# Designed miniproteins, single chains, continued (4): the designs that were tried, part 93

Each design is a single chain, and the fold is of that chain. pLDDT is the mean over its residues in the fold that is shown.

## One batch from the design tools (miniprotein)

Design m15236
Fold by ESMFold2-Fast:
Structure m15236 (fold): chain A 80 residues (1-80)
Amino acid sequence: MEKVDELSVENVLKILKKIFETRDSVSEEELLEKIVEHTGISREEARKFIDLLLEAELIERDENGEIRLSELGERWAKAV
């Protein structure tokens, strides 16, 4: 679980890179759906990863609840 969580974060960053290549922001629901679609993990696990990404400041949530890459997130997403 521990090592899998770290590896899953890298996979989520790759997905974020793909999503944000074509758009500046996405809804939390859309982001969850894309993570589930690309990884096959549960929505609960996808939400956990989104929470981890927010806590790590790799993504940010605006006033409307839309998700976008932070400055750090853009750098890390490009690195994976």
Scores: mean pLDDT 73

Design m15237
Fold by ESMFold2-Fast:
Structure m15237 (fold): chain A 92 residues (1-92)
Amino acid sequence: MKLSPAQLEADVTDALKLMVQSVADLAISRTTDPNLIAGERYEARGLQALLDGDLATAARYFREASKHYAAAGDTASSARSQKRADELEARL
């Protein structure tokens, strides 16, 4: 298939516009997603419990963070929080 330079530039411009819009939509969704907000809040509470020396409470909060991140589709943050909970439970 042969594309004219003008058609190729139009197609590239449309693709770039859609990509920029998709990135903006993802950023807005992450900011307003209640599961991401809840995950971050539980992770913060887990870190506070670690500072207080309460490993059992910290592990529980990291497990809750993992569940909320998973519900939001953030598999990387979910896995990280689950690993932290497992490592803390291994120390109990």
Scores: mean pLDDT 75

Design m15238
Fold by ESMFold2-Fast:
Structure m15238 (fold): chain A 89 residues (1-89)
Amino acid sequence: SLVDQALSLLRRAIHLLMQGGSPDGRRAALLTLQAMGLLRQGRLQDALRLLDQAIRLAERAARTARNPDDVRRAIDLLRRARRLLQQSL
């Protein structure tokens, strides 16, 4: 399903955000993990709201992270996941 594909992308994004090495990146990873929990509960619109917040934090993290390329790859994965979930509405 589109949701299962999104969950796979979100798991990969969490890993990259944690490797990025910034406080905003860690906060983005936690919001992404919470969004995954909401998706498993069928709470799609709530999950999208948290993903929008995670993307904004990840964009801030990319400016200051120890490994900014990892954060930029995570942002791409978060945006792809968001697009798949929007197609599920």
Scores: mean pLDDT 90

Design m15239
Fold by ESMFold2-Fast:
Structure m15239 (fold): chain A 94 residues (1-94)
Amino acid sequence: MEFEKLFEEELKKVRKLVEEMNQRQREESWGGEDYRKELPKETLELYKEIAELIAKVGVKNKDKSDEEKLKAQEEALEKLAKKRAEEKYRELLE
């Protein structure tokens, strides 16, 4: 189904940004103003949504194990990708 393809594409975009965020955070260069200024507006909006979502999930699961926190984060990111795919699929039907 076309929806499954859209979901897979959105999930790949979300995961790619998360991997890039994690990589740059280890280098202590991530979150710098210069890097975010170079991102396209659409990508910057997605970055903000991901960062806010990760922060909220972390706070909600602060008393849980690291494994449970990571699982909750992955589930939240998957739901975000699904929502974005659903919005695109709806636009294609209209």
Scores: mean pLDDT 72

Design m15240
Fold by ESMFold2-Fast:
Structure m15240 (fold): chain A 91 residues (1-91)
Amino acid sequence: APSPEEFELDVEIALLEIELAVAKLTMKRSDDPETLKEVIKWLEKIKKRAEEVAQRARELGHDDLYRQAEAISEEATKLLNEAKKKLEKVK
């Protein structure tokens, strides 16, 4: 069975993936500047939490969880750039 710490990291990764999917959908469906500003702040928080989870996974030697968290951070960075570009166009 996975350790309690490994299970906690798995749960956090799953929650981050759900939040990332919702943020991505919101960004794609909204042209409202205030909504886009909120999505940008949300993506920054997702990225920070993903980086923290990746660091924790690496320290515990959970390479698979590290790679999953790193992928979330990379996708959040990509979406953050897209959201900022979209905000500039709708200002």
Scores: mean pLDDT 87

Design m15241
Fold by ESMFold2-Fast:
Structure m15241 (fold): chain A 79 residues (1-79)
Amino acid sequence: EELDKQIEEAIKEGNYKEAIRLLLRKVAQLTGDELIAEEMEKDIVKAYELALYLAKRDNSPELQELVKKIRELIKKMKE
């Protein structure tokens, strides 16, 4: 809940990079995957690719929805 509020605030402020980092942190918390937490500080696109892999591996609707949101924010950041 607290993390979700921080994500929405970052999106509202146009801080898409921070919103992506917070969403990747949520994926790391749900999966227990330490590599996402490490990679998001070095290469946000690689962290997204790892999150996408985990969502497909686990066939988790919750992870798939988070990954979809991250993809949309990455597109906005690159525009």
Scores: mean pLDDT 81

Design m15242
Fold by ESMFold2-Fast:
Structure m15242 (fold): chain A 87 residues (1-87)
Amino acid sequence: MEEAREAAERAEEAAREAAKAAKESKDKEGILKGIGGALAAIGGAFEAEWAAEDESASEERKEEAARAAREGAEAAEEGAKYAKEKA
C-alpha cells in the first residue's frame, strides 16, 4: 500500500515539473511532449491512488498500480527534458 502511495506522490511531482517545462517551452513539439508526459504521470498517479484506497485490491494489483505511476513519472521526466531542450 505505501509503495503505491509513494509512487503516486512521485508521479504528481513529475507531472508538475513537466507542466512547468511545457509552459516555458517556445516550441510546439516541446510543449506537446511536456503535456503528454504530465498526462501520463497524472494517469499513473490516479491508478496508484485508487489501488491504495481499495482495501479489497490484491498485493499484486497494488504493485501493478505503483508500476504504472512510476512509468508515468518517467514519461513526465522525459517530456520535461524534451520541452526544456526545445525552449
Scores: mean pLDDT 75

Design m15243
Fold by ESMFold2-Fast:
Structure m15243 (fold): chain A 110 residues (1-110)
Amino acid sequence: SSLQKRIEEVKEEIKRLIEQLARSLNVSPERLEALLELVNKGVEGARQAIDELRRLYEERKAALLAEGEKNGRLESVQRALAEADVSIEETFERLEKLVEELEKLEKELG
C-alpha cells in the first residue's frame, strides 16, 4: 500500500541519518549494524537507536575534553566540539521529527 511504502521510506531516511551520525562519531561497523536493526523494529527501536547515539556523542565529547585538558589542548578541543555540535544537533533534530512522522504513519496503518 502507499502507506506501507511511506513507512519504509521514512525508516530508510532515519537509517541514512543514523549512518551519517555514526560516521561523524566514529561508531564501529558492528555497532552501526545493531543501531540500524533497531530501526527495523519500528518507532520504539528508532528511539532506542537515537538515545544510544546521543549517549555515545556525550561520552565522546567528555573523553575528548578530558584528553584535551591533560595535553594542554582544551581550548582547541572546545572549539572543534562547538563547530561539530551545530551539525550533529541539527541531524538529531531531523531524526526526532522523522520518528514522530513514523509514529503517526504506524498508527494510521493500525
Scores: mean pLDDT 87

Design m15244
Fold by ESMFold2-Fast:
Structure m15244 (fold): chain A 104 residues (1-104)
Amino acid sequence: DKLKEMEEKWERALENMLKLLEALKGPESAEIFRKQVEKSKKIESSAGEYAASIINLYETAKEIAEKHELTPEQKAALEEIKKLAEEALAFMEPLIEKAREEQK
C-alpha cells in the first residue's frame, strides 16, 4: 500500500506548502497553487510519482522561504515539508539505483 502512503504524505506536504504560501504571498497565491497541483494530481498514479511531487514541493518551498524572514510556525511548516521530502527521497533511492543498474 505504498501508493496510499505516498499520497497521504503528499497531501500533508501540500497542506504545509499552502500554509506557507498563504502566509508569505497571500491567499490568492495559495489558491492558484492549489488548483494547479489538483490538475497535476489527476495524472499521478504511482507511489514514485507522488514521491517525486513531494520532493518538488520542498524545492519550491525552499526557494520561497529563502526570500522571507520566517516565523516559528512557518519554519515548522517548512521542516515538515523537508521531513516528508526526505522520506520520499529514501523511498525513491532504491528505484533510482535499480534504473541505473538496468542502464549499465
Scores: mean pLDDT 76

Design m15245
Fold by ESMFold2-Fast:
Structure m15245 (fold): chain A 68 residues (1-68)
Amino acid sequence: AKSEVYAENVVEIEEEVYLDGKVPAKSTKYVKTYSEGEEGDLGKLVTVTIKLEDGKLRVEVSNLNVAK
């Protein structure tokens, strides 16, 4: 069977930027992996990566639900 790819709006990271006062200490990286359970399908994995670089926030969302 083949899988679909969804970009969704999974980016619900709540503790990614509380350090806007202490960001210089180190780079903060948050990785959240979400799985959607369906009838028959037990999880379309989607990975959300949050990185804090030089006081700037970067958000990357990727659906690893790809199959041939």
Scores: mean pLDDT 41

Design m15246
Fold by ESMFold2-Fast:
Structure m15246 (fold): chain A 92 residues (1-92)
Amino acid sequence: SNRELILLLASLGVLAMHFYILHKVTGDPRFGELADRLLDVVDLVVRRDPSAPARIRETIALLEALKKEYPEYSKVFDEAIETLEGLLKLLE
């Protein structure tokens, strides 16, 4: 539904801010790259870009990889992965 889609996209915006803060706290630029990628996903989905599913899958893989290095932040990674998987299900 459009309402569910909007809520998932809004959640990605909040998660992008969390990853931006983690970039500033840890100094690891990969958190900043994840923040940018989450906002890119929002833009692609809003524009109905056919590349959105591929970008979502790529972003999930990057989240899973970085989560292994930062288990102390596993909750925010899990929330981001779950949100992206929910979004992917709505698009397919």
Scores: mean pLDDT 91

Design m15247
Fold by ESMFold2-Fast:
Structure m15247 (fold): chain A 85 residues (1-85)
Amino acid sequence: MKGYNTIKDGMVRAARSLGMPQSWIDAIRSGDRTETARAARRLAEKTRDTNPSLALLMRSVAEAEERGLSDDETVQYVTDKLLAA
């Protein structure tokens, strides 16, 4: 789904800007929900002080992935969390 891929591309961009290793980028792109959730939580922690909106986005992605939501449900969950903020 295009929306979910946009979220993943955003995570990859954030990981690169923060100097994260290639293994993290590979984990985000792998489609492994557990690895994506772990990467999202680490990105949320690293961006909490510098970009609170990105931290909220990453935390919301982690929560959706941990719940086992589909790509479409993940996009909706993240969107709802960002609009409520």
Scores: mean pLDDT 75

Design m15248
Fold by ESMFold2-Fast:
Structure m15248 (fold): chain A 64 residues (1-64)
Amino acid sequence: AAAPARARLVVDGKEIDIELAGDLTPEQRALLRAVADRIEVEGPAGYSSPEAVARTRAQLEALA
């Protein structure tokens, strides 16, 4: 299993800190797919590398 990835998401101007761990259920994937089109993924400066942010964004898009 993959280690959890942390990301800060902006959805409709609301900031949400999340952790992603492992594979999502088909229902969770369908829900994220509906929202992913409006999700902007941000990594706070100083604790996330650009690579970690890109990886989290790619995971969100792939799982949505």
Scores: mean pLDDT 53

Design m15249
Fold by ESMFold2-Fast:
Structure m15249 (fold): chain A 58 residues (1-58)
Amino acid sequence: SDQQTTNSVQSVIQMSQQVLDPINSQQLQNMQQDMINNNVSADEMTNIYQSFMDGISS
């Protein structure tokens, strides 16, 4: 994925952190940092993010 797509996905994740409860916000922050540190693609970031959001909505 290009840099602009990656930046857009990261922006969505950061916005979600602002509306989640503190525990889930911290978990999402940790996941985002791990994805960045491991150079995860934008597509993989989207899939991980979606799975996390689906999990906490149950």
Scores: mean pLDDT 79

Design m15250
Fold by ESMFold2-Fast:
Structure m15250 (fold): chain A 77 residues (1-77)
Amino acid sequence: SALAELYFRLAEALSKEPVDTEGIADALTALATAVEGADPEEARAAAAKMAATIDKSSASRAELAEKYREEGLKLLE
C-alpha cells in the first residue's frame, strides 16, 4: 500500500550512512501528512526538529528503522 511505502521510505532514510537528516525530515513529513493529516508546512517544521534530535549512532538509527519497517509490513498483512 502507499502507506506501507511511506514507512519503508522512513526506515531507509534512517539507515543511510552517513546520516541524512534532511532525508529523515522529508520521510517524516510525508508520513505525518499521510497518517495524521497534518498541515505540510507544520509537519515539515516538526519533522526537521525531530530529525535533528535523533541519535546519530548507526545502531540507534538501525533499531528505529527496523521498528518503522515492521509497521510497514503490518500494513501488507
Scores: mean pLDDT 78

Design m15251
Fold by ESMFold2-Fast:
Structure m15251 (fold): chain A 64 residues (1-64)
Amino acid sequence: PTYVPSPEDQAQAAADLERARQFAADHPDDLEGQILAYETLLSRYPANEEARAELARVRQRLAA
């Protein structure tokens, strides 16, 4: 059906999430950059629970 994510969309979302995670791993002290990376991902894939969890975790670190 046209309202379910295509295999290409799912693969792109997974690749984008992996890039955001790699950015976070490469820049562990750039919390603002990590927030921006996950917010950008969520603007394209708002239902991505993994990205939401990562964003919440980074925001908690920034707020501490």
Scores: mean pLDDT 77

Design m15252
Fold by ESMFold2-Fast:
Structure m15252 (fold): chain A 65 residues (1-65)
Amino acid sequence: SQALQRQLARIDMTIAVLQAAIDFHSRVLPPDEANRVNSQLQAEIDKLQQQRDQLESQIQQQNSS
């Protein structure tokens, strides 16, 4: 459905923002500090990617007749 596709797009935008933050930290922080902070952000991305995969599965089930 269009509503599920909109939720998917919002999750994808949030992941993109978090990935941009990881890139920024990698440029401005010392490597050890960047790795520590970015590992926490990556854990958040991983949770969002699992939600994305669940929504993709729901969309596919709706399209599978």
Scores: mean pLDDT 85

Design m15253
Fold by ESMFold2-Fast:
Structure m15253 (fold): chain A 84 residues (1-84)
Amino acid sequence: MEPASDEEAARLVRETLKRAPEAAETYGLDLRRLLEELIEAAREAKKAGREKLFEALLEGIRELADMLGLSEEEKKKLLEEAEK
């Protein structure tokens, strides 16, 4: 199974995350669980050297944390966890 290119994966992540707020209301998507999944995906992207995907995932983590009403300090901690 061939993985998507770094740029294609980043684009797909950004497009998916734009729809996340509406999906949460429509499908009962657990935004907190999605946040945990994005952090794990970001760590794997960094480990794989996929910089563009990693940046897209960090953007998604920030946006999702903002939607959850997290503080700036909590957002920073989540981004630091994604970089580990």
Scores: mean pLDDT 74

Design m15254
Fold by ESMFold2-Fast:
Structure m15254 (fold): chain A 67 residues (1-67)
Amino acid sequence: EEVDVPASVPSLEEARRRLREAAAAGDWLEVVRWALSMLGLDPDDPLARAVLDAAGAGDFEAAVAAA
């Protein structure tokens, strides 16, 4: 059932973990990248949407804070 696939598009849990790690480091680029991955897996994810809304408004500190 489970197949080991190269980690280009991780699971939602893995993407969320990576997003939290990037947020803790203050790396807004990584936060946005992982938020995009999360949104691709779950378009209704409120965390991913909040991060991307803040980044889209040009407030990258708010994007990191939303994560």
Scores: mean pLDDT 73

Design m15255
Fold by ESMFold2-Fast:
Structure m15255 (fold): chain A 112 residues (1-112)
Amino acid sequence: GGPLGRGAAAALAAGLSAVEGVTATVDGNTVTITAGDTPAGGAAAGAALAGADLAPGITAEADGNTVTVTVEDTEAGAAGALAIGKGLAGHEDPALKKGGATILAGLEAIGA
């Protein structure tokens, strides 16, 4: 992927990995999210799926406790990553807020 999709995917992986019970890995512009059996993990996976629904530049696919998110190298892909970051930052849970803040900081660093 190009710099926007890769940067946004890296920001998502960094922020989601900060959430308790979540492991997120990045390969190019694709993020694989593995949620543990925690409320925070479920909420992080749900935010990723909701973000994909809001932005045409993001696709998300769920399989059990794993969500695969692909961020397009477009402004729409960056906007979808921003929506996920804002959703998490708006949560009551401090771990989810930290995850969201980390995503937003990463996106700001790449000009998104």
Scores: mean pLDDT 76

Design m15256
Fold by ESMFold2-Fast:
Structure m15256 (fold): chain A 92 residues (1-92)
Amino acid sequence: MDQAEKLLEQAEKLAKEGKSEEAFEKIKQALDEVKDDADAFKKLLPRVFKVWDIIEEKDPKFAKEQMPSLVGTILLAVGHIVDKEIAAGKLP
């Protein structure tokens, strides 16, 4: 969690500077850090969207063009976590 949180702090700073591509790379790295931990993923996801809101405000074209990539990355992580939690009997 600490590493993923630090990556999102870096992403937020980069997003505020208008470095949207670098900020998005940090978001993807943070999501990869928590893909095997459902609790960490749940805590991180709201912060991912907050950083994305900053990217959209600073660079709306980049945000619109990359939204499918962000959604795809999140859905793949959710699918991975859900499959693991179902296999472990933690989800109905």
Scores: mean pLDDT 79

Design m15257
Fold by ESMFold2-Fast:
Structure m15257 (fold): chain A 62 residues (1-62)
Amino acid sequence: MSQIEDQVKKNPNDVKGLVKLAQKYYSQKKYDTAIKYYNKAYKLDPSKDIKNMIDRVQGKSS
């Protein structure tokens, strides 16, 4: 289990940790998993930057 994943489990409201996890899965081309973590981050912090990242990843997984 990665250090980032452990940090998110301890702090489930850590938006930065969720974004880092999503970016890690995105770089591995695990787009569906990346979308799930971006959606969790967006629910906590509904910023346009996170929404744009979701839209970008969603376009690749579809």
Scores: mean pLDDT 75

Design m15258
Fold by ESMFold2-Fast:
Structure m15258 (fold): chain A 93 residues (1-93)
Amino acid sequence: SLNDLVLQFTREQFRLIALEVEFELAKKTGKIKDPALVNEMIQQVNDLLSTLNNIKNQIVEKYPDNTELIQNIDKYIKRAEELKEELLKEKEE
């Protein structure tokens, strides 16, 4: 149902926020230099991006008139992609 997809999206929104906070804390504490932590965070971002794209595809297929929700999901996909780029940059250092 639409409500189930909205609940899934809300869960992924909170997961992204938590991961963004973890990334900032890792930078402040120097833990960002741990390649195991960076790799784990990259895996979490990849899983989150896969889930967000799956939710978006289902909403576009079943509820295409819900343009506000689709735009909001796209905003979170972009945020997750930006976080992934920053994590990959840290891995190169």
Scores: mean pLDDT 89

Design m15259
Fold by ESMFold2-Fast:
Structure m15259 (fold): chain A 75 residues (1-75)
Amino acid sequence: ELPEELRERARELAEEEFELIRASEDIEAAIAEAEAGIARLEAQIAEAGPSPLGEAFRVYAERFRELLAEWRAEQ
């Protein structure tokens, strides 16, 4: 299974990207682009089959969606 070190890095990357989105001049456009990017990656992972990188991307996507849900709840 995916090493904890890679799981932590995936979560950190999601948090870093979300901070950049929050700092952008057009937050809604940045969110839409990020969501589209995650959807494209998830589709590619589904086609490629299980892999450590695919698992890392799932951790990243899960953390990003968590942060997005928290942000939307504050609107």
Scores: mean pLDDT 79

Design m15260
Fold by ESMFold2-Fast:
Structure m15260 (fold): chain A 74 residues (1-74)
Amino acid sequence: SPEHQRLLDEIRRVQDEMEAWMAANPDMSREQRVELARETWERVMGLLREMLPDLPESELAATEAWFEAWLESV
């Protein structure tokens, strides 16, 4: 569906922006990076929930597991 594809494109764009932002701001503390990452993640999950009918619960669980693992590496 066009809406599903657009949402995925937005999620990918946000992820890329987060990576670029972290690379551009090496002087930021780990706590500040984690806080912004959590806020961004909440926004992304909000978008995913709007399109939930198009996504299986297993995919959401996998996405959450990925985010938790990624946060541990920040």
Scores: mean pLDDT 72

Design m15261
Fold by ESMFold2-Fast:
Structure m15261 (fold): chain A 64 residues (1-64)
Amino acid sequence: ALSPRAQALLKEFQEKEGLKDDGIFDSDTVYALNRFAGEKGLTLEETLRSLGLTDEEIQEVFSS
């Protein structure tokens, strides 16, 4: 499960993108993150890191 810190960071991203701010790594959130990553020339991992997630938290996201 994602840490409370990682969930809070996802909620901030979701709010900025006009998504439901539930802190859940759902399909709409994944789509928005991948689109944002592409627009910035980043990988999804680099985008999550730019939002303030640790490498451990990023691994938890990909293992879910």
Scores: mean pLDDT 78

Design m15262
Fold by ESMFold2-Fast:
Structure m15262 (fold): chain A 69 residues (1-69)
Amino acid sequence: MKAEEEIKRLAEKNNGKITYEEAKAVVDRYLTPEQAELAKEMLDEIAKRNNGYITYEEALKALRYAKSA
């Protein structure tokens, strides 16, 4: 399973909301250490603005950002 597939599954379980901890776990599992660091920085900024939650769309943006760096 790819990171995008697990993010979708988590969003489906949580009515479209993913916690920072859940998103971080996906990133640490599926991305390289370098990509995971970039994704986690973006996810941390999003979570700070959204009371610890990340939307499915924001999680996908973080994954795309990290993979394109």
Scores: mean pLDDT 81

Design m15263
Fold by ESMFold2-Fast:
Structure m15263 (fold): chain A 75 residues (1-75)
Amino acid sequence: MENLKKKLEELIKKRREFISKRQEVDALTQRYLDAGAVEAAKKLVELFNKGDYEKAITEAERIAQEELARRQAAA
């Protein structure tokens, strides 16, 4: 009984955490698209869908910096 209650409570907490993280990813994806960092937005969604939230945020930010630098150099 104790193990089942703990597992169910942990699943509920994990689901809530996932929903919160997904909302952050959606907001950040829109921000990248608005800034013209299309490749960063694409990579963020791709990595998040693979379950790598922390890696998704880190890699997308790196790609966004590279895209913005490239656009600045082309101007």
Scores: mean pLDDT 79

Design m15264
Fold by ESMFold2-Fast:
Structure m15264 (fold): chain A 92 residues (1-92)
Amino acid sequence: AEATITLYGPDGKVKRTFAPVSDLEELREQIEQAIDEGAAEGWATVSIKITAPTEELARQAKEAILAVGRERGWAVEVAISGTEVYAVFRLP
């Protein structure tokens, strides 16, 4: 089973959906890519949704989101509901 990341634009519309991945390292790389794409567009806020195949992977995705935000200097708000993870990255 695979996790899928959806990147939302500042207007709340889907900008793109990433290819499904089963590896947490690949998921982390896609999270970083989503932030990079938002930053390249000049967005001060980057919103993503991760749909995970399990609640365990959803919790691991939340930790990856928090780690990426911390390492990149973005403030992160993250919420988890079952297998879905919602995150908003903001420039400080």
Scores: mean pLDDT 84

Design m15265
Fold by ESMFold2-Fast:
Structure m15265 (fold): chain A 81 residues (1-81)
Amino acid sequence: EEEEVKKAAEIENEFMKKIREKDPKLYSETILKSFGLPPEESAKLLIETAKKVGMDENDIKKFEEASKKLLEYRKKRREEA
C-alpha cells in the first residue's frame, strides 16, 4: 500500500513537472487556482491544463489513476486521525 502510494505520488510529481516544463506560466496559474478548490476539482483543472499544453493522453490517464488513488488514501488517513 505505502509503496503503491509512493509510486502514485511519483507519477503525480512527474506529470506536474512535465506541464511546468511545457508552459511555466499556465502551470503557475493552474496551481494558484487549485488552492481555492477541493482536491478533486484541482485534479480536473490540472488535467485540463495538461490537455492545453499537449500532454500525451496516456500520461493524462496515468495521472488520473494516480490522483484518484492518492485522494482515496488521503481521505482514509484523515478519517483515521
Scores: mean pLDDT 78

Design m15266
Fold by ESMFold2-Fast:
Structure m15266 (fold): chain A 100 residues (1-100)
Amino acid sequence: APSPAQMARVLAVAERLRAAPLPLGILSSRAEDGLLVLQLTPVLADVAAELFPELTEPDGTVRLSLEQFLAFLRALAERVKDTGPEAAAQLQAAIDRLEA
């Protein structure tokens, strides 16, 4: 299981993305059983379901490990790179923080 310090960092990154002036569609974040639990908008839940169909619930809840959260952020950054440079920059900053 991830350490409490690792989980706190993951939660802080998710919360920063949720509270960002350009919202990505994260409605809530929490830690549960060493996983990051996110409530997503329908658009973001569709992306999560493509990547992690067994981890994404019909109500938009997704449960991710650190590695899965990084994969999710990278997929989002790729999808917005040409249309949303500010959103892409926020996603890249989140990725960099988690990889440090």
Scores: mean pLDDT 80

Design m15267
Fold by ESMFold2-Fast:
Structure m15267 (fold): chain A 80 residues (1-80)
Amino acid sequence: MFEIKPDDTVENIVEKIKSAKSAEEIVELTLQAMGLLDEKAREMIERGEMTPEQAVAFRNEAFDAIGKAAEEKIKELEKS
């Protein structure tokens, strides 16, 4: 079973979602990813690597990419 690691990139997360075998696994991976990305955004603000506005943009873009991958994979599994 795949899990989201603290060092995973958005691309790694999307790949793990595409490799999921059930809708339940996709939901779990998506929730883990969202929590991790929120934490990373906060850390980047604290380190001065991002403004709050940049962190919101980063989070929204990442959530959109992950959500699209999850939706496509769920539709694929529904046809099998």
Scores: mean pLDDT 78

Design m15268
Fold by ESMFold2-Fast:
Structure m15268 (fold): chain A 99 residues (1-99)
Amino acid sequence: KLEEAVEYFNQKEYEKAAYGFKEVALDPTESRETRIKAYAGTIYSVYELNNRKEKLNDIINSVENISIAEADPSQQQQIRDDFEELRKYSLEELKTLAT
């Protein structure tokens, strides 16, 4: 899953990359490191799909809210903690994490 999403990301297939990364990020069996990488890939892919017109904070907030809505209630605190870490990164750092 993660390797396939990274391959799509590196090929600039951002729609497929975003979908694949989101599946990995919402998998409760994945490590925090893997989830952070997957969320970084989702955020950067969404940025590219929106023609780089959205502010990073708006994208991060959108991806967090969608992730919380799609997740089981037991995962919501973990998602908030993951996104606290993601907010420390610049757009270029998120891109690097995704590769």
Scores: mean pLDDT 86

Design m15269
Fold by ESMFold2-Fast:
Structure m15269 (fold): chain A 86 residues (1-86)
Amino acid sequence: GTDDLIQLLRDRAQKVADIAATGSVDEFEKAVDELADLLSSLVPEARKQLEDLKNAAIAAAKQSKDAAVQQINRLADVAEEAIRKL
């Protein structure tokens, strides 16, 4: 159901946020790309917005780990809102 899908989203986003905090930029770029692709398959109407947020997260990771985590939280919030509208 929708709640299971939101839980899956939140679990995946948390793993990406953990990589942003503790991993390399390359590991983070791969993880956020995979997350954005998964979410875009679930909510294709939000694909452009999710792609823009993915690019913002990758750019943020090159400047600050905290900024990267904030962008992943925004990406998760947008995807959750889109799923709730299904």
Scores: mean pLDDT 82

Design m15270
Fold by ESMFold2-Fast:
Structure m15270 (fold): chain A 64 residues (1-64)
Amino acid sequence: SRLSFLDVDGDGTIGEEELQAVFERVTRLNGGNEEAARKSLDIDGDGTVGLEDLRKLVRMLSGE
């Protein structure tokens, strides 16, 4: 998958399909703009999306 732009270490906590779903959701929330979606996933704004940032985002979007 093209999710390699995310700084993700595969430990079985967040699967590639889950990351795909999150990315699609965030893209929609940003008006269909993939670049804005990537920027939203880069929570600390350093151009890298860490695994913990992704865990927080997944929990916020589906952690109910």
Scores: mean pLDDT 59

